# Ledger of designs, part 105: designed miniproteins, single chains, continued (2)

Each design is a single chain, and the fold is of that chain. pLDDT is the mean over its residues in the fold that is shown.

## One batch from the design tools (miniprotein)

Design m7870
Fold by ESMFold2-Fast:
Formats: C-alpha cells, structure tokens, sequence
Structure m7870 (fold): chain A 71 residues (1-71)
C-alpha cells in the first residue's frame, strides 16, 4: 500500500495527474484507511477543479470520499 502512495507522490511532482490518481486509488484498494492516499486524491481533485476540470476532479475525489465515509 505505502509503495503505491510513494509512487503516486512521485508522479504528482512530475505533473502526471492521471497516473498519480491511479496509484493512489490502488493504495486505497489495499488499505482503505490510508490517510496519505486520501489526502493525495483530495489534493489532486482540488488542483483539477481549479483548472475547471470538474469531471476529472470528481473522479479523483470519489475513492477518497468513500474511504472517509467508511471510516
């Protein structure tokens, strides 16, 4: 789980939002309580929303919101 979070963080620094979202989602699939993955997905969603990419932002936020509600 942590390995996927680390990869997502690296990809986000490179501006590879789609890949960062994919790896953060994989981390949550392995560990739904992973706060770092939740925070990363919400951060990417916020950045996408600021760019007017609301559908992509919603897609990024969805697994994080589901994890928070399950907690």
Amino acid sequence: AQEYVDKARELLKQGKFDEAIEYARKALELDPTNREAIALLLRVAGMLAEQGKFDEAATAARPAVEAIRAS
Scores: mean pLDDT 79

Design m7871
Fold by ESMFold2-Fast:
Formats: structure tokens, sequence, C-alpha cells
Structure m7871 (fold): chain A 64 residues (1-64)
């Protein structure tokens, strides 16, 4: 299914973005940039929620 493939690709993209943001957060923390670290932590949390919703959608699509 094209929709299943699209959702899997989106999950993979979001997982890559989570890793990138987590790495940048670690860098900001190491540099003492508390403002940037806080911003990145929020972005990581938002991406984590998005991944959760996409995984739920994938499970529903795979039931067909």
Amino acid sequence: SEEIERVREEIERVEREIREVAEKEAEALAAGDREKARELALEEAELTVRRMLLLEKLKELEKE
C-alpha cells in the first residue's frame, strides 16, 4: 500500500529528526546555552508525540 509506505517513510524521517535534535540539545547543554537547550528539548518532545501518532496510524493501516 502506497499509504503504508508513505507513513513508514515519515516515521523514519521523524526518527532521524529526533536523533539530530537530541544531538544538538547535548551540544547546547555542553556549551552552557540554556535557552537553546530548552528550545531543542521542546522540539524533541513535539517530534516524539508525532512519532507516537504515526506509529498508531501505521498499526491501524496494517490491520487491513
Scores: mean pLDDT 87

Design m7872
Fold by ESMFold2-Fast:
Structure m7872 (fold): chain A 69 residues (1-69)
Amino acid sequence: DEEKKKLDEEAKKALDIAKSLSIDDQNKVLDTIIESKLKYEIKKNPEKKDEYRKQAQEERDKLKKELAS
């Protein structure tokens, strides 16, 4: 729970900074955030790696749309 809270807080700060960056740099920030979260989830439940990858892609697409708005 503490590790997840730290990841969520870091992601929120990174996304706030990303709003002032170029689209290419925003994509790099999104990839970094999503990969960190995905790695954490897979570490906890490696058997669900394919499910987490699908969820990570959906979350990335959602965040990308939010940054574009």
Scores: mean pLDDT 80

Design m7873
Fold by ESMFold2-Fast:
Structure m7873 (fold): chain A 80 residues (1-80)
Amino acid sequence: MSPGEQKLLEEIEKETEEAKEIVENGSEEEAEKKIKELEKKAKEYEELGKKTKVGFFYELAKKLEEAAKELRKLLEEKKK
């Protein structure tokens, strides 16, 4: 990967870990907000992939989408 691609991947991994911590230990309101932020970023990277035809952006979008889905599942279990 290019240095820029590696940096973006590391940032997304860090943001995903922070979001998981918030879902597990934070408030329901903060968790919902963080999950929506990840979902929005996933959509933005998906659109970038379509415009640029760069496969890496689709990989970032997929990673964010999967993380948001898993966190949303954890949040719903916490609401029960």
Scores: mean pLDDT 80

Design m7874
Fold by ESMFold2-Fast:
Structure m7874 (fold): chain A 68 residues (1-68)
Amino acid sequence: SATEELEKMLSRREEIKQAILSLPELEDRKQAVQSLYDAVKQARKLNVPEELIKELEELGKEIEKELE
């Protein structure tokens, strides 16, 4: 289910963050963050629990702050 997929992704939150921040091009890092926000929109449409959606949204915001 969408909920299970998001839960599995969030269990590797730090790995995902480090992988995105390790991308050499800023454009690629911005695209990866956008993909996380797109996942947030899809999760809301699929009625995934708000707590999981908030964790994904926070992950995206944390990475975005580091893109400077």
Scores: mean pLDDT 81

Design m7875
Fold by ESMFold2-Fast:
Structure m7875 (fold): chain A 80 residues (1-80)
Amino acid sequence: SPEDAVARVGALLTEVERLILEAMEAYEKGDFETAQALLDRARALVDEIEAFVDKHQLPPELRAQVEAVRAGVDALRAFL
């Protein structure tokens, strides 16, 4: 159902947020290798979410939210 698909995207976005938080904690500890690996995992997960949104033709507002998260992850990876 559309509601199940939206809930799935929400759960996956929460996982992206968890990876970002762990990457920031690793960065603060000077573990740049772990921080980069976690951000790479977050980026890969965002790619999976984008593919899921496109496959299920989910609403444009949800696609825009995922694109904003992607931009945030890419900005952090560039800053690192």
Scores: mean pLDDT 87

Design m7876
Fold by ESMFold2-Fast:
Structure m7876 (fold): chain A 62 residues (1-62)
Amino acid sequence: PVLASELEAKIGLALAEHGPLSVRELAELLGQSQSTVSRTLRRMEREGKIVRLPDGRYDLAQ
């Protein structure tokens, strides 16, 4: 299983490489369930590392 810190790093890299991505797109790229990715994204958003866009995609915080 991927540790939470490792999944956060992988999400950050994916967003840096591909730009804004949905939960589904991140789950497909990282081989994780949408529920696991969604939970991690919500934590990263609370930490100010990412932002949720109006269309539901996530991107790196500026």
Scores: mean pLDDT 82

Design m7878
Fold by ESMFold2-Fast:
Structure m7878 (fold): chain A 63 residues (1-63)
Amino acid sequence: SQQTQQQIQQLRQQIFELSRQLAALKAQLAATTDPAQRAALEAQIAAIEAQMNALLMQIDALA
């Protein structure tokens, strides 16, 4: 249905934005030497990756 295609497009757009945030955090992690800051960045990266996986599962359920 057209509604399903629109939902999938919105989910893909959200994944794209999260992918951009993930790339920025990974770049920041590569430039960071402080252990506490590295741990915080790794936690943020893991949270975004989990959110992206949840969105991918939603797309799979709609397809």
Scores: mean pLDDT 90

Design m7879
Fold by ESMFold2-Fast:
Structure m7879 (fold): chain A 75 residues (1-75)
Amino acid sequence: MTTIRGNIDGFHTGYDYAGDNNVNDGGNNFNIGYDTYVDAMTADTTTTNILVDNGNNYFHDGTNIINDHVMNMID
C-alpha cells in the first residue's frame, strides 16, 4: 500500500517475491480476486497470470501500469 515492494505497487499478499520472481502464489490468489475485483483486478489478474508465468514478481491494481502496458500488451 504505502510501501512498494520492488518497483511497482504490488498487492500486500498477492505477490510473494524474494527478488527472484516467484509470484506463483500471488497469481493464484489473484484468481480468486478475479471474481471480486472484476473491474480493476481483472486486468491485473491478466498481468499477474502472465507475470507469474513469465516469472515476474510484481503486479499492479490495474489502475496504472495495466492501463499503460499490461492491458495493452502484457504478452
Scores: mean pLDDT 37

Design m7880
Fold by ESMFold2-Fast:
Structure m7880 (fold): chain A 79 residues (1-79)
Amino acid sequence: AAEEARRRAEELARARALLDRLLELGALTPEEAAALLDALEREVGVAELDALLAAIRERLAPRAAELSKVLATAPRPVP
C-alpha cells in the first residue's frame, strides 16, 4: 500500500521534473504542458503519462538527440 504510493510519487516527481525541463527548453507548447499537468493532477496512471510523453517525444523526433542530452541531466528525485 505505502510502497505503491511511494512508487507513484517517485514517478510523478520524475515526470514533473521532465515537464519543467521541457518547458524551459520551449520543447512543449503551453497546451501540451497543461495536458500533462492535468494528467498528473488527476492521477490518470503512470502508463497514460508515459504514453503522453512518448507521443511528444515522437513529435520532437527530429530534435530528439538534443532533447535527450538535456533530459538525461535532469534531476531524479528517488530514494
Scores: mean pLDDT 66

Design m7881
Fold by ESMFold2-Fast:
Structure m7881 (fold): chain A 75 residues (1-75)
Amino acid sequence: SMKIEEFEKKLKEKAEKIKKETKEKLKEVEKEIEKHKDDPELVRKLVAELVAENLRKIGDMIDEELEFRKELEES
């Protein structure tokens, strides 16, 4: 079983990576919105895609936490 300290370190590293990627993606989406601000359907799609990507990343983190908790309970 993975030690709690090592698991917390991995989660923090993954969270920091997700934060960095989200900031970079947000900058890209902001630039695209500014270029296409006269196209509300495209803006809507860009926002929806950003939300969907972030929800997927949150889901992945929750799944990793649940799996870790399950492993601890089975120990």
Scores: mean pLDDT 76

Design m7882
Fold by ESMFold2-Fast:
Structure m7882 (fold): chain A 68 residues (1-68)
Amino acid sequence: SAKEDFEKLLEELKKDPRLKVTEVGDKTIVVETSYDVTSLIGLVLRIIGDYPSLEVKLSGNTITITLK
């Protein structure tokens, strides 16, 4: 389910020490990265591919993930 995908992604993101992961309410994750552009795009594409039930937005070095 989308909720299980959201929880699974949240746990995975929290394991990377280069990511500042913040939960905003029950449906949004904000990820601030210190990644270079290539690594950042790679992460976004992996999230979209693995979790198509979630909405992903990229702004600068910040990824916003929302439960639909």
Scores: mean pLDDT 82

Design m7883
Fold by ESMFold2-Fast:
Structure m7883 (fold): chain A 66 residues (1-66)
Amino acid sequence: MALVEALKDPDPAVRRAAALLIGSTKDPQLVAEAVKVADEDARRWISEAVPLTKEEAQKRAEELLA
C-alpha cells in the first residue's frame, strides 16, 4: 500500500503525513503493516492520529507536504 511505502520516505514530512493518514483509518491490518516499517516517531504519530477523522488527517497531511 502506498501509505506504508511513504513511511520509508527519507523526507520526515512525508513520513509524518503517511502516519497521520494510516492512523486515521483505524484499520488494524494497515496499522500492523505500518508498525513493521515505522520508526519510533512514526509509530507515535500513528497512535496520535487514531482519534482524528479522515478529513482532519488529510488536511494535516496536506499542510505538512506544503
Scores: mean pLDDT 76

Design m7884
Fold by ESMFold2-Fast:
Structure m7884 (fold): chain A 79 residues (1-79)
Amino acid sequence: IEELRKKAEEKEKEAEELAKKALEKGKEAAELLKSTSEEDKEKGKKLAEEAYKLAEEAAKLLTEAAELKKEAEELEAKK
């Protein structure tokens, strides 16, 4: 049970870090996309794609963590 909770916490921490990176890249992309420069717009698009990928990975890790937490709760309830 405790091992499942620890694994869930590790995945949650990893997801938080990826989500933070996604937000930072998303903010940078938004600022670049506001620029009148074609170079800045291209950089903004690239950063937006990277932010989206990081957000997807974070969401997957959160889903896995939630499943592990549910499994731990079910095992505790069976006591």
Scores: mean pLDDT 80

Design m7885
Fold by ESMFold2-Fast:
Structure m7885 (fold): chain A 114 residues (1-114)
Amino acid sequence: EKKKKIEEAKKLAGEAFRHVSEAMQAVGDGDFEAALRHLRRAQEALEKALKIVKEYKPDKETAQSLLNTASAIEKGASRTVELARERGDPEVAEHAERTQKVASELKKALEEQL
């Protein structure tokens, strides 16, 4: 079970990274509705990954890999906040900030395991 759950956490982190990247692209394109959908999906995936990481505690190698992914997600979400503010969409900025916070929580949980 632990191995299967850790693989699920890796998949969820990868999905969150993809969704944040797509959200940033959507903001650049002026598609704020698509950006909101992607940010909500990223938040859901990150929250599920965080729950798995707290319960099953991956090994150091896996924790480091997930930490690198979480750091990339946090950076991407931060850039999305800045871009959304420049474009004048406060709702996208708010959801990007929430995504950044969940990614930061995931980073903290992983750092506590290293």
Scores: mean pLDDT 89

Design m7886
Fold by ESMFold2-Fast:
Structure m7886 (fold): chain A 61 residues (1-61)
Amino acid sequence: SDKLFEEGKKYFQEGKYEKAKELFEKALSIKETPEILAYLAVALDKLGKTEEAEKLYAKAN
């Protein structure tokens, strides 16, 4: 939902990437959009999960 995505973006802006990832994953489970995939990919990359991030970048495009 839009609320989960907006909360995830707030945590992302604060540098709380683990919490942002959790919220973006919940948002994706409701509705998959290229925007949510892109944010989740960046959050994963910030957490050092580069391979997972690359897969989501490919899916978002």
Scores: mean pLDDT 82

Design m7887
Fold by ESMFold2-Fast:
Structure m7887 (fold): chain A 65 residues (1-65)
Amino acid sequence: SDSLIDEVQDLVAEALNLASQSEEAKKILDKLGEEVNKLWEEGASVEEILEKVKKALKEIKEAVS
């Protein structure tokens, strides 16, 4: 649904802001981008992508703390 896509976009925007502050966070975000691209190629659902983004954002937040 559009609401799930909006949530993914909001979480990615937060991750981008954090990655601007930390080289480690940027590496996690770059890896997330590669993993999301692979999931799209494999026909993954928006729900699967959202869960991947949520997990990566948690790791990014830990990297900047």
Scores: mean pLDDT 82

Design m7888
Fold by ESMFold2-Fast:
Structure m7888 (fold): chain A 69 residues (1-69)
Amino acid sequence: NAQKKADELVEKGIEALRKGDYETAIKYFEEAVKLDPNNKRAWALLGRAYFLKGDEEKADEYFAKANSL
């Protein structure tokens, strides 16, 4: 089930985010949105990870994607 795999990846991404490992978090969230492109939470978290990494342009892009869902 792609949705369950996406949810698992989101959980791993959140854990990486909590540890300050933004690059690993981004990788997990990117995989999650590939498996479930309509996952609003995963898109929002991808935006948050980029924002915390200092990439405001990508953050805004992904937040806009989340808000479109």
Scores: mean pLDDT 87

Design m7889
Fold by ESMFold2-Fast:
Structure m7889 (fold): chain A 84 residues (1-84)
Amino acid sequence: SLEEAEKFIEQKMKTSNLTDEQKAEIDRLAREVEEAMRAAGVTPEQAKRMALSVKSAFINKDYLAVESYRRFVEGLRRARAAAA
């Protein structure tokens, strides 16, 4: 369930060897992805699941997935600028 996934990721974040700067970057990117997905019409549950996937990617040092999330947010940012 979403609640179980949230608890699992929260526990992993607390026990991780991540720096404070890395934790701040994770929280920022996760928030940006969630906001971008909600703005695109994705349900709150799906948006939250994607935010958890961002946190999971950092915890697992899956930097290809992290870079994909960064590119996704940047792509939406550029699309909004082009539409304005």
Scores: mean pLDDT 80

Design m7890
Fold by ESMFold2-Fast:
Structure m7890 (fold): chain A 59 residues (1-59)
Amino acid sequence: MPLTPMQRTVVKAATLILNGASLEEALKVIDEAAPELSPEEVERARRVVRTVYDDVQAQ
């Protein structure tokens, strides 16, 4: 099943967080992909990435 551009962006950002990157670095991935996404997709991607970061920090 092909991933949407938004889903691919989220996976890249989440992978950076799992590898020890900062939230800022992960959000930069979304910003770089923003021209290819709708404003709604950008907001959704940012929320998902923040949720992943919060889950990692809860360890």
Scores: mean pLDDT 80

Design m7891
Fold by ESMFold2-Fast:
Structure m7891 (fold): chain A 78 residues (1-78)
Amino acid sequence: KGEEALKKKKYEEAIEEYEKEIKEDPKNAVAWINLGLAYLHLGKYEEAIEAFEKAKEIGNEALKEFAENLIEIAKKKL
């Protein structure tokens, strides 16, 4: 029901916030997941995979499994 342009701008602003969080704490696996999800919503699948791979590298077992599932979803869109 929202305009696609407004939704895309919201995800672009979210990316800037998550990039700031990552700059302050590069080991924040949740911020990397959120960054990847924002890229995924924008159709930036390669950037989403890169962010999820970082979350997988840093995160605990549960976050690694979640990131792996998101990577597979993004790869199917390429």
Scores: mean pLDDT 80

Design m7892
Fold by ESMFold2-Fast:
Structure m7892 (fold): chain A 65 residues (1-65)
Amino acid sequence: SVEEKIEELKKNYEDFLKKIDEEVARIQADPSLSEEERQRFIDSANDIKEKLKKEYEKMVEKLKK
């Protein structure tokens, strides 16, 4: 059903967000990285999160049609 597909998309989206947050935490805890390198990774992670949110919302809207 459409509802099951939306639930699967939501789970996949939330799983990806969790993995990104875990990566950010590892990067922040890494003593071998410079402050500038850490900030670049964090900025990149935030950009990916924004794109994932937009794609998730777009896919949900397509399924509701």
Scores: mean pLDDT 85

Design m7893
Fold by ESMFold2-Fast:
Structure m7893 (fold): chain A 79 residues (1-79)
Amino acid sequence: SAEIEELRARRERLSEPVEEALKDKEFLEELEKLEKEVLEKTLKKAEELKDDKEKGRELLLEVEREVLRRIEELLKEHE
């Protein structure tokens, strides 16, 4: 899917900047908070949509886009 390919390209672009930014304690702490928030939110929404595979797939794509966007924002804050 073109959507999945776009998300993969975005993840690849973020990989090296994230690895460099992880040397910063503040960035690491913010990334850990993001991970916890996204996990909790995703698990709650997934339980609500467990009987709807199509909406579950849409949820996963939305979550990945939100995570990538927030990581991009965190990286800009640490420039």
Scores: mean pLDDT 78

Design m7894
Fold by ESMFold2-Fast:
Structure m7894 (fold): chain A 60 residues (1-60)
Amino acid sequence: SEEEKEKLLKEIEELAKELIEKGIRVQEAQNVLDNLEDLKNLSVEELKELLEYMKELLKS
């Protein structure tokens, strides 16, 4: 759904900002923020996969 996609995009944006603040994968996180508009074209499933990947980066 569109609401689900909006929530995922917000979580991805927040995680990217957190990665930058913590100095983790800063270039990769900045690339996500710089291309946030392109991420709107991804499916809900693709956004979930990206979110899971970014959560794992925070754990490392």
Scores: mean pLDDT 83

Design m7895
Fold by ESMFold2-Fast:
Structure m7895 (fold): chain A 76 residues (1-76)
Amino acid sequence: DLEEAIREARERREEIAKELGIPVEAIEAFIEGAERILEGGDPEEELEEAMLEAAKAANTPKAKELLKKLEEKKKE
């Protein structure tokens, strides 16, 4: 249930961010992606965009590497 998952993520976003050791902005990026999927967005494209924004928010060396790979994948 995507609607339930979005609601839970919104309520627990600070807790989830602390548990995973990532910024709350990364969790918010995934919530926004899930909302766009619920509104009729393409799940694959929206998930890719959410991962891209989450990686930007995380701002770690690993996140920057992931961001580069996601950008390269989007270009075919």
Scores: mean pLDDT 72

Design m7896
Fold by ESMFold2-Fast:
Structure m7896 (fold): chain A 87 residues (1-87)
Amino acid sequence: SAAERARARRMRALTWIEILTLLANGASIDEIVATLAKRVDEMAAELPADVVIAAMDELEAHLSLVVPKELYEKLKALIEKRKAEIK
């Protein structure tokens, strides 16, 4: 629904802000990965699979523009694994 898509966009935006804040404050790669895992799992618990997959695709695209390559590869691997589990 439109409401579910709006909720997914809000959750994605909050996750992105949280990741950027952690990165700006010098958080470890492991801490950032754990934070993304928690937020993706929360989204998957509350929203339909198609909506969550679309939100994860958009989040992955945004992360590719702003995070270092090593961190991006780990975050991408987590997103792809979660997408496969939700399908």
Scores: mean pLDDT 82

Design m7897
Fold by ESMFold2-Fast:
Structure m7897 (fold): chain A 53 residues (1-53)
Amino acid sequence: DELEKKKKEAWKQVKEYTELAVNAKSLEEYLEHRKRAQEAYGKYLEYQKQIAE
């Protein structure tokens, strides 16, 4: 299922960016990674909604 693959990829990106944010060396770096993690989480929720509907 293509949507399930995209959902899993988006969740993988959430984890990767969250880990980068936690290990960030500056506030700017932290905020950029957190923003990317939030964007990926939004995509994850979108795919989950499409699968559930």
Scores: mean pLDDT 83

Design m7898
Fold by ESMFold2-Fast:
Structure m7898 (fold): chain A 78 residues (1-78)
Amino acid sequence: LSEELLKEVEAALLAMQAAVHERIGDEYLKKGDFEKAAEHYREAAELYRQAAEVSPDPETYRKMAEELEKKAEEVRKL
């Protein structure tokens, strides 16, 4: 495997982990557990930031992290 391909795979794996946390956050949001929902959205944002640092295309991941941070703060206010 090329170094570039390995970085793409690493970024993709981090993004997949982030997507799982976002989904868990959505489930807590449905249940009215806003604190746990916000916690999982923050974890998803952190994983997307890590994906951005590794990825040769960081912009998409940075935007995902920013959106999830905003979502976490909004949900915490509920």
Scores: mean pLDDT 87

Design m7899
Fold by ESMFold2-Fast:
Structure m7899 (fold): chain A 86 residues (1-86)
Amino acid sequence: SAAPETREFEMTVTAPDGREVRVRVKMTLDPSAGTLRIEAVAEAEGVNEETRPAIEKAVRDYLLDLARASGFPYRVEVKVEVREAP
């Protein structure tokens, strides 16, 4: 069977309050498992207990929409970590 294929890239997502979120994405396609795994690290200014859930949801929803748009016939798994920008 083919080994899993991994790709890494960066993108920007806009949160509901208009702040820019810089996202580093690691995408792993595993044809043998039938899985597309997306691991994201999101960095934004003003990450606190109030803003973190909204940022996480915005990034997760955006990545799920991208996966659906790709038409991949695989089960999609998304993990998002939200960090304060340095």
Scores: mean pLDDT 80

Design m7900
Fold by ESMFold2-Fast:
Structure m7900 (fold): chain A 71 residues (1-71)
Amino acid sequence: GPLSDLELARATGEIYLATMKAVAENKGIKEAVKVVDEGLDRLRAAQTPEEVRAIVEETKKKVDEIFEKYK
């Protein structure tokens, strides 16, 4: 059957964060890679779609701040 709302949110969030990790690795910014890995761990433990979305947005904000620091 189709994925639950939570499973779909986790799957889409994981794809997004995995892409962000690949960008961080390609740039050699280890601090950003670590933040994404922590975000992925939190996302996999999340119990609601709202919690998953909050984790993705928080992780994105932290990564954006790190990238700005290395600009």
Scores: mean pLDDT 87

Design m7901
Fold by ESMFold2-Fast:
Structure m7901 (fold): chain A 82 residues (1-82)
Amino acid sequence: SDELTQEIVKIVKEALKNPDDIEVLKEAITRLNELSEKVRQELAEAEKNGDEEKVRHYRRILKMIDYAIQFLKKKLEELEKK
């Protein structure tokens, strides 16, 4: 739980150290999409096994990843408009 949340925060914070770097923002979005894919696979396995606690955990993590991706995409769009 905390480990995945910390990884998401780390990816976003590292990207925001170079907020005007389009490539850094794209790399962060790629890393978050890769993390999302791994978490979706873990969610599918948890659902298959009836592990309700893990299902709730991974659904929460996926929402956090989606929020982070949307945030970084918005920053990327603002840079590409200039």
Scores: mean pLDDT 85

Design m7902
Fold by ESMFold2-Fast:
Structure m7902 (fold): chain A 95 residues (1-95)
Amino acid sequence: SGREGAIALTVLGLLVAGFIFELEVYYKQKKKYPKERIDQDIADIVDALTRLKELDPELAERVKQRIINLLNEFKKKYPEYKEEIDRVIKAIEAV
């Protein structure tokens, strides 16, 4: 992986962390996660993962599995957001 791969991995990590942070904020506020925001989060994460896959397909597959495992753990912590988390997992699995 070159410098571009490191940047792509960092961007993907920040996007996933941002999604998880947003879930926690909405959970604490007892609010529904907005559809427009989840659709944008999915698009950004898929684009970043696709970029990583073009640069380093083996690293992308390992990172993909780690993100899916992390999101499955967050479904247990935030069961109210199971549908939103499942949409992100399904989109990631399709890459």
Scores: mean pLDDT 85

Design m7903
Fold by ESMFold2-Fast:
Structure m7903 (fold): chain A 55 residues (1-55)
Amino acid sequence: MQAALDAATDIGLAGQTSSLEELLANLPPELREAFRETVERMAAAGREAARELAA
């Protein structure tokens, strides 16, 4: 039951993801893999921090 604002935020992130995807496609596979893993770890840590804050 969230407002359209949450959807707009997700769309904004999707746009950034599109740009990052283009940038990653130009990077060598080694850098791409390392960068993706770093981003994934940061996202996981952020989600856990958000969960703790919500609890």
Scores: mean pLDDT 63

Design m7904
Fold by ESMFold2-Fast:
Structure m7904 (fold): chain A 81 residues (1-81)
Amino acid sequence: MMAERERRLREAEELMEETIARAERLAAEGTPEAGEMARSIAEAARELLARYAAAGDTERGLEGLRALLDGVDALEAEERA
């Protein structure tokens, strides 16, 4: 295994934890509709974390995490509008 892959996994775990925390906050404090979408994002993020833990799809997982962060950013922007 390459050390770079282990560093990417750690970075992905940290990004995942941030995404889940932001999504859970939005689910608690946002509208019911935003809360449902945020819960789906948190669930998807946990699935990606499990794939990383299984030494799986690091590159695809990072792409998925960025998409989930974009989703949280969009929901937060809609709630602030």
Scores: mean pLDDT 70

Design m7905
Fold by ESMFold2-Fast:
Structure m7905 (fold): chain A 73 residues (1-73)
Amino acid sequence: SRAEELRKNELAGEVGREAYRLALAAGLDREQAQRVAITAANTAYEALDAGASEKEAREKAMEEARKLIEELK
C-alpha cells in the first residue's frame, strides 16, 4: 500500500541521515558522506522490501555504511 511505501521511505531516510552523520564524523567530505547516506538508505529500503524487520533493515544498512566508510578513508 501507499502507507507501507511511505513507512519504508521514512526509515530509509532516517538511516541515510544517520549514515551521513557517521561518515562526516569519520572524516569523509560531504560528497563521500552523501554516497554513504545513499548506500545506507537504499540498503534499508531493499531489506524492508524483502521482508526484513525495521531493526534488521537498520542493522544491515549501518553495516554497509561502515564498510563503505572504511573503503573511502
Scores: mean pLDDT 89

Design m7906
Fold by ESMFold2-Fast:
Structure m7906 (fold): chain A 60 residues (1-60)
Amino acid sequence: SLEELKKLAEKIINDLKYRKEKGQLSDMDISYYRSFIDGLEKENPELAKEAKKKFDEILK
């Protein structure tokens, strides 16, 4: 469902933020999260756009 997809996106972004804050964010992790967002865009472009915005903010 859309709600399940949104919850999954939030969980993935929160995991990325947590890894960044702990200094545990690798290039492999970044590649994984980029692939997730690319896949999400095919299912829900608006949700993917919001997730990408949060992703870019975390990577500053």
Scores: mean pLDDT 81

Design m7907
Fold by ESMFold2-Fast:
Structure m7907 (fold): chain A 60 residues (1-60)
Amino acid sequence: SKEEEIRRLHEEYRARMQEVDDRVQALLEAGEISEEEAQALAEREGVRLAREYRERLREV
């Protein structure tokens, strides 16, 4: 059903957002990026993932 598809898309979106958070945190802990760069990266990736999620929802 469309409801099941929407639920699956939402779960996938949440999982991808968590992956971004984990990656950014790992880079911070490794000292590879600054706190400011980490914020910018998380925001940029978050916007991209939200856009992709909205686009996929439109196709359901």
Scores: mean pLDDT 86

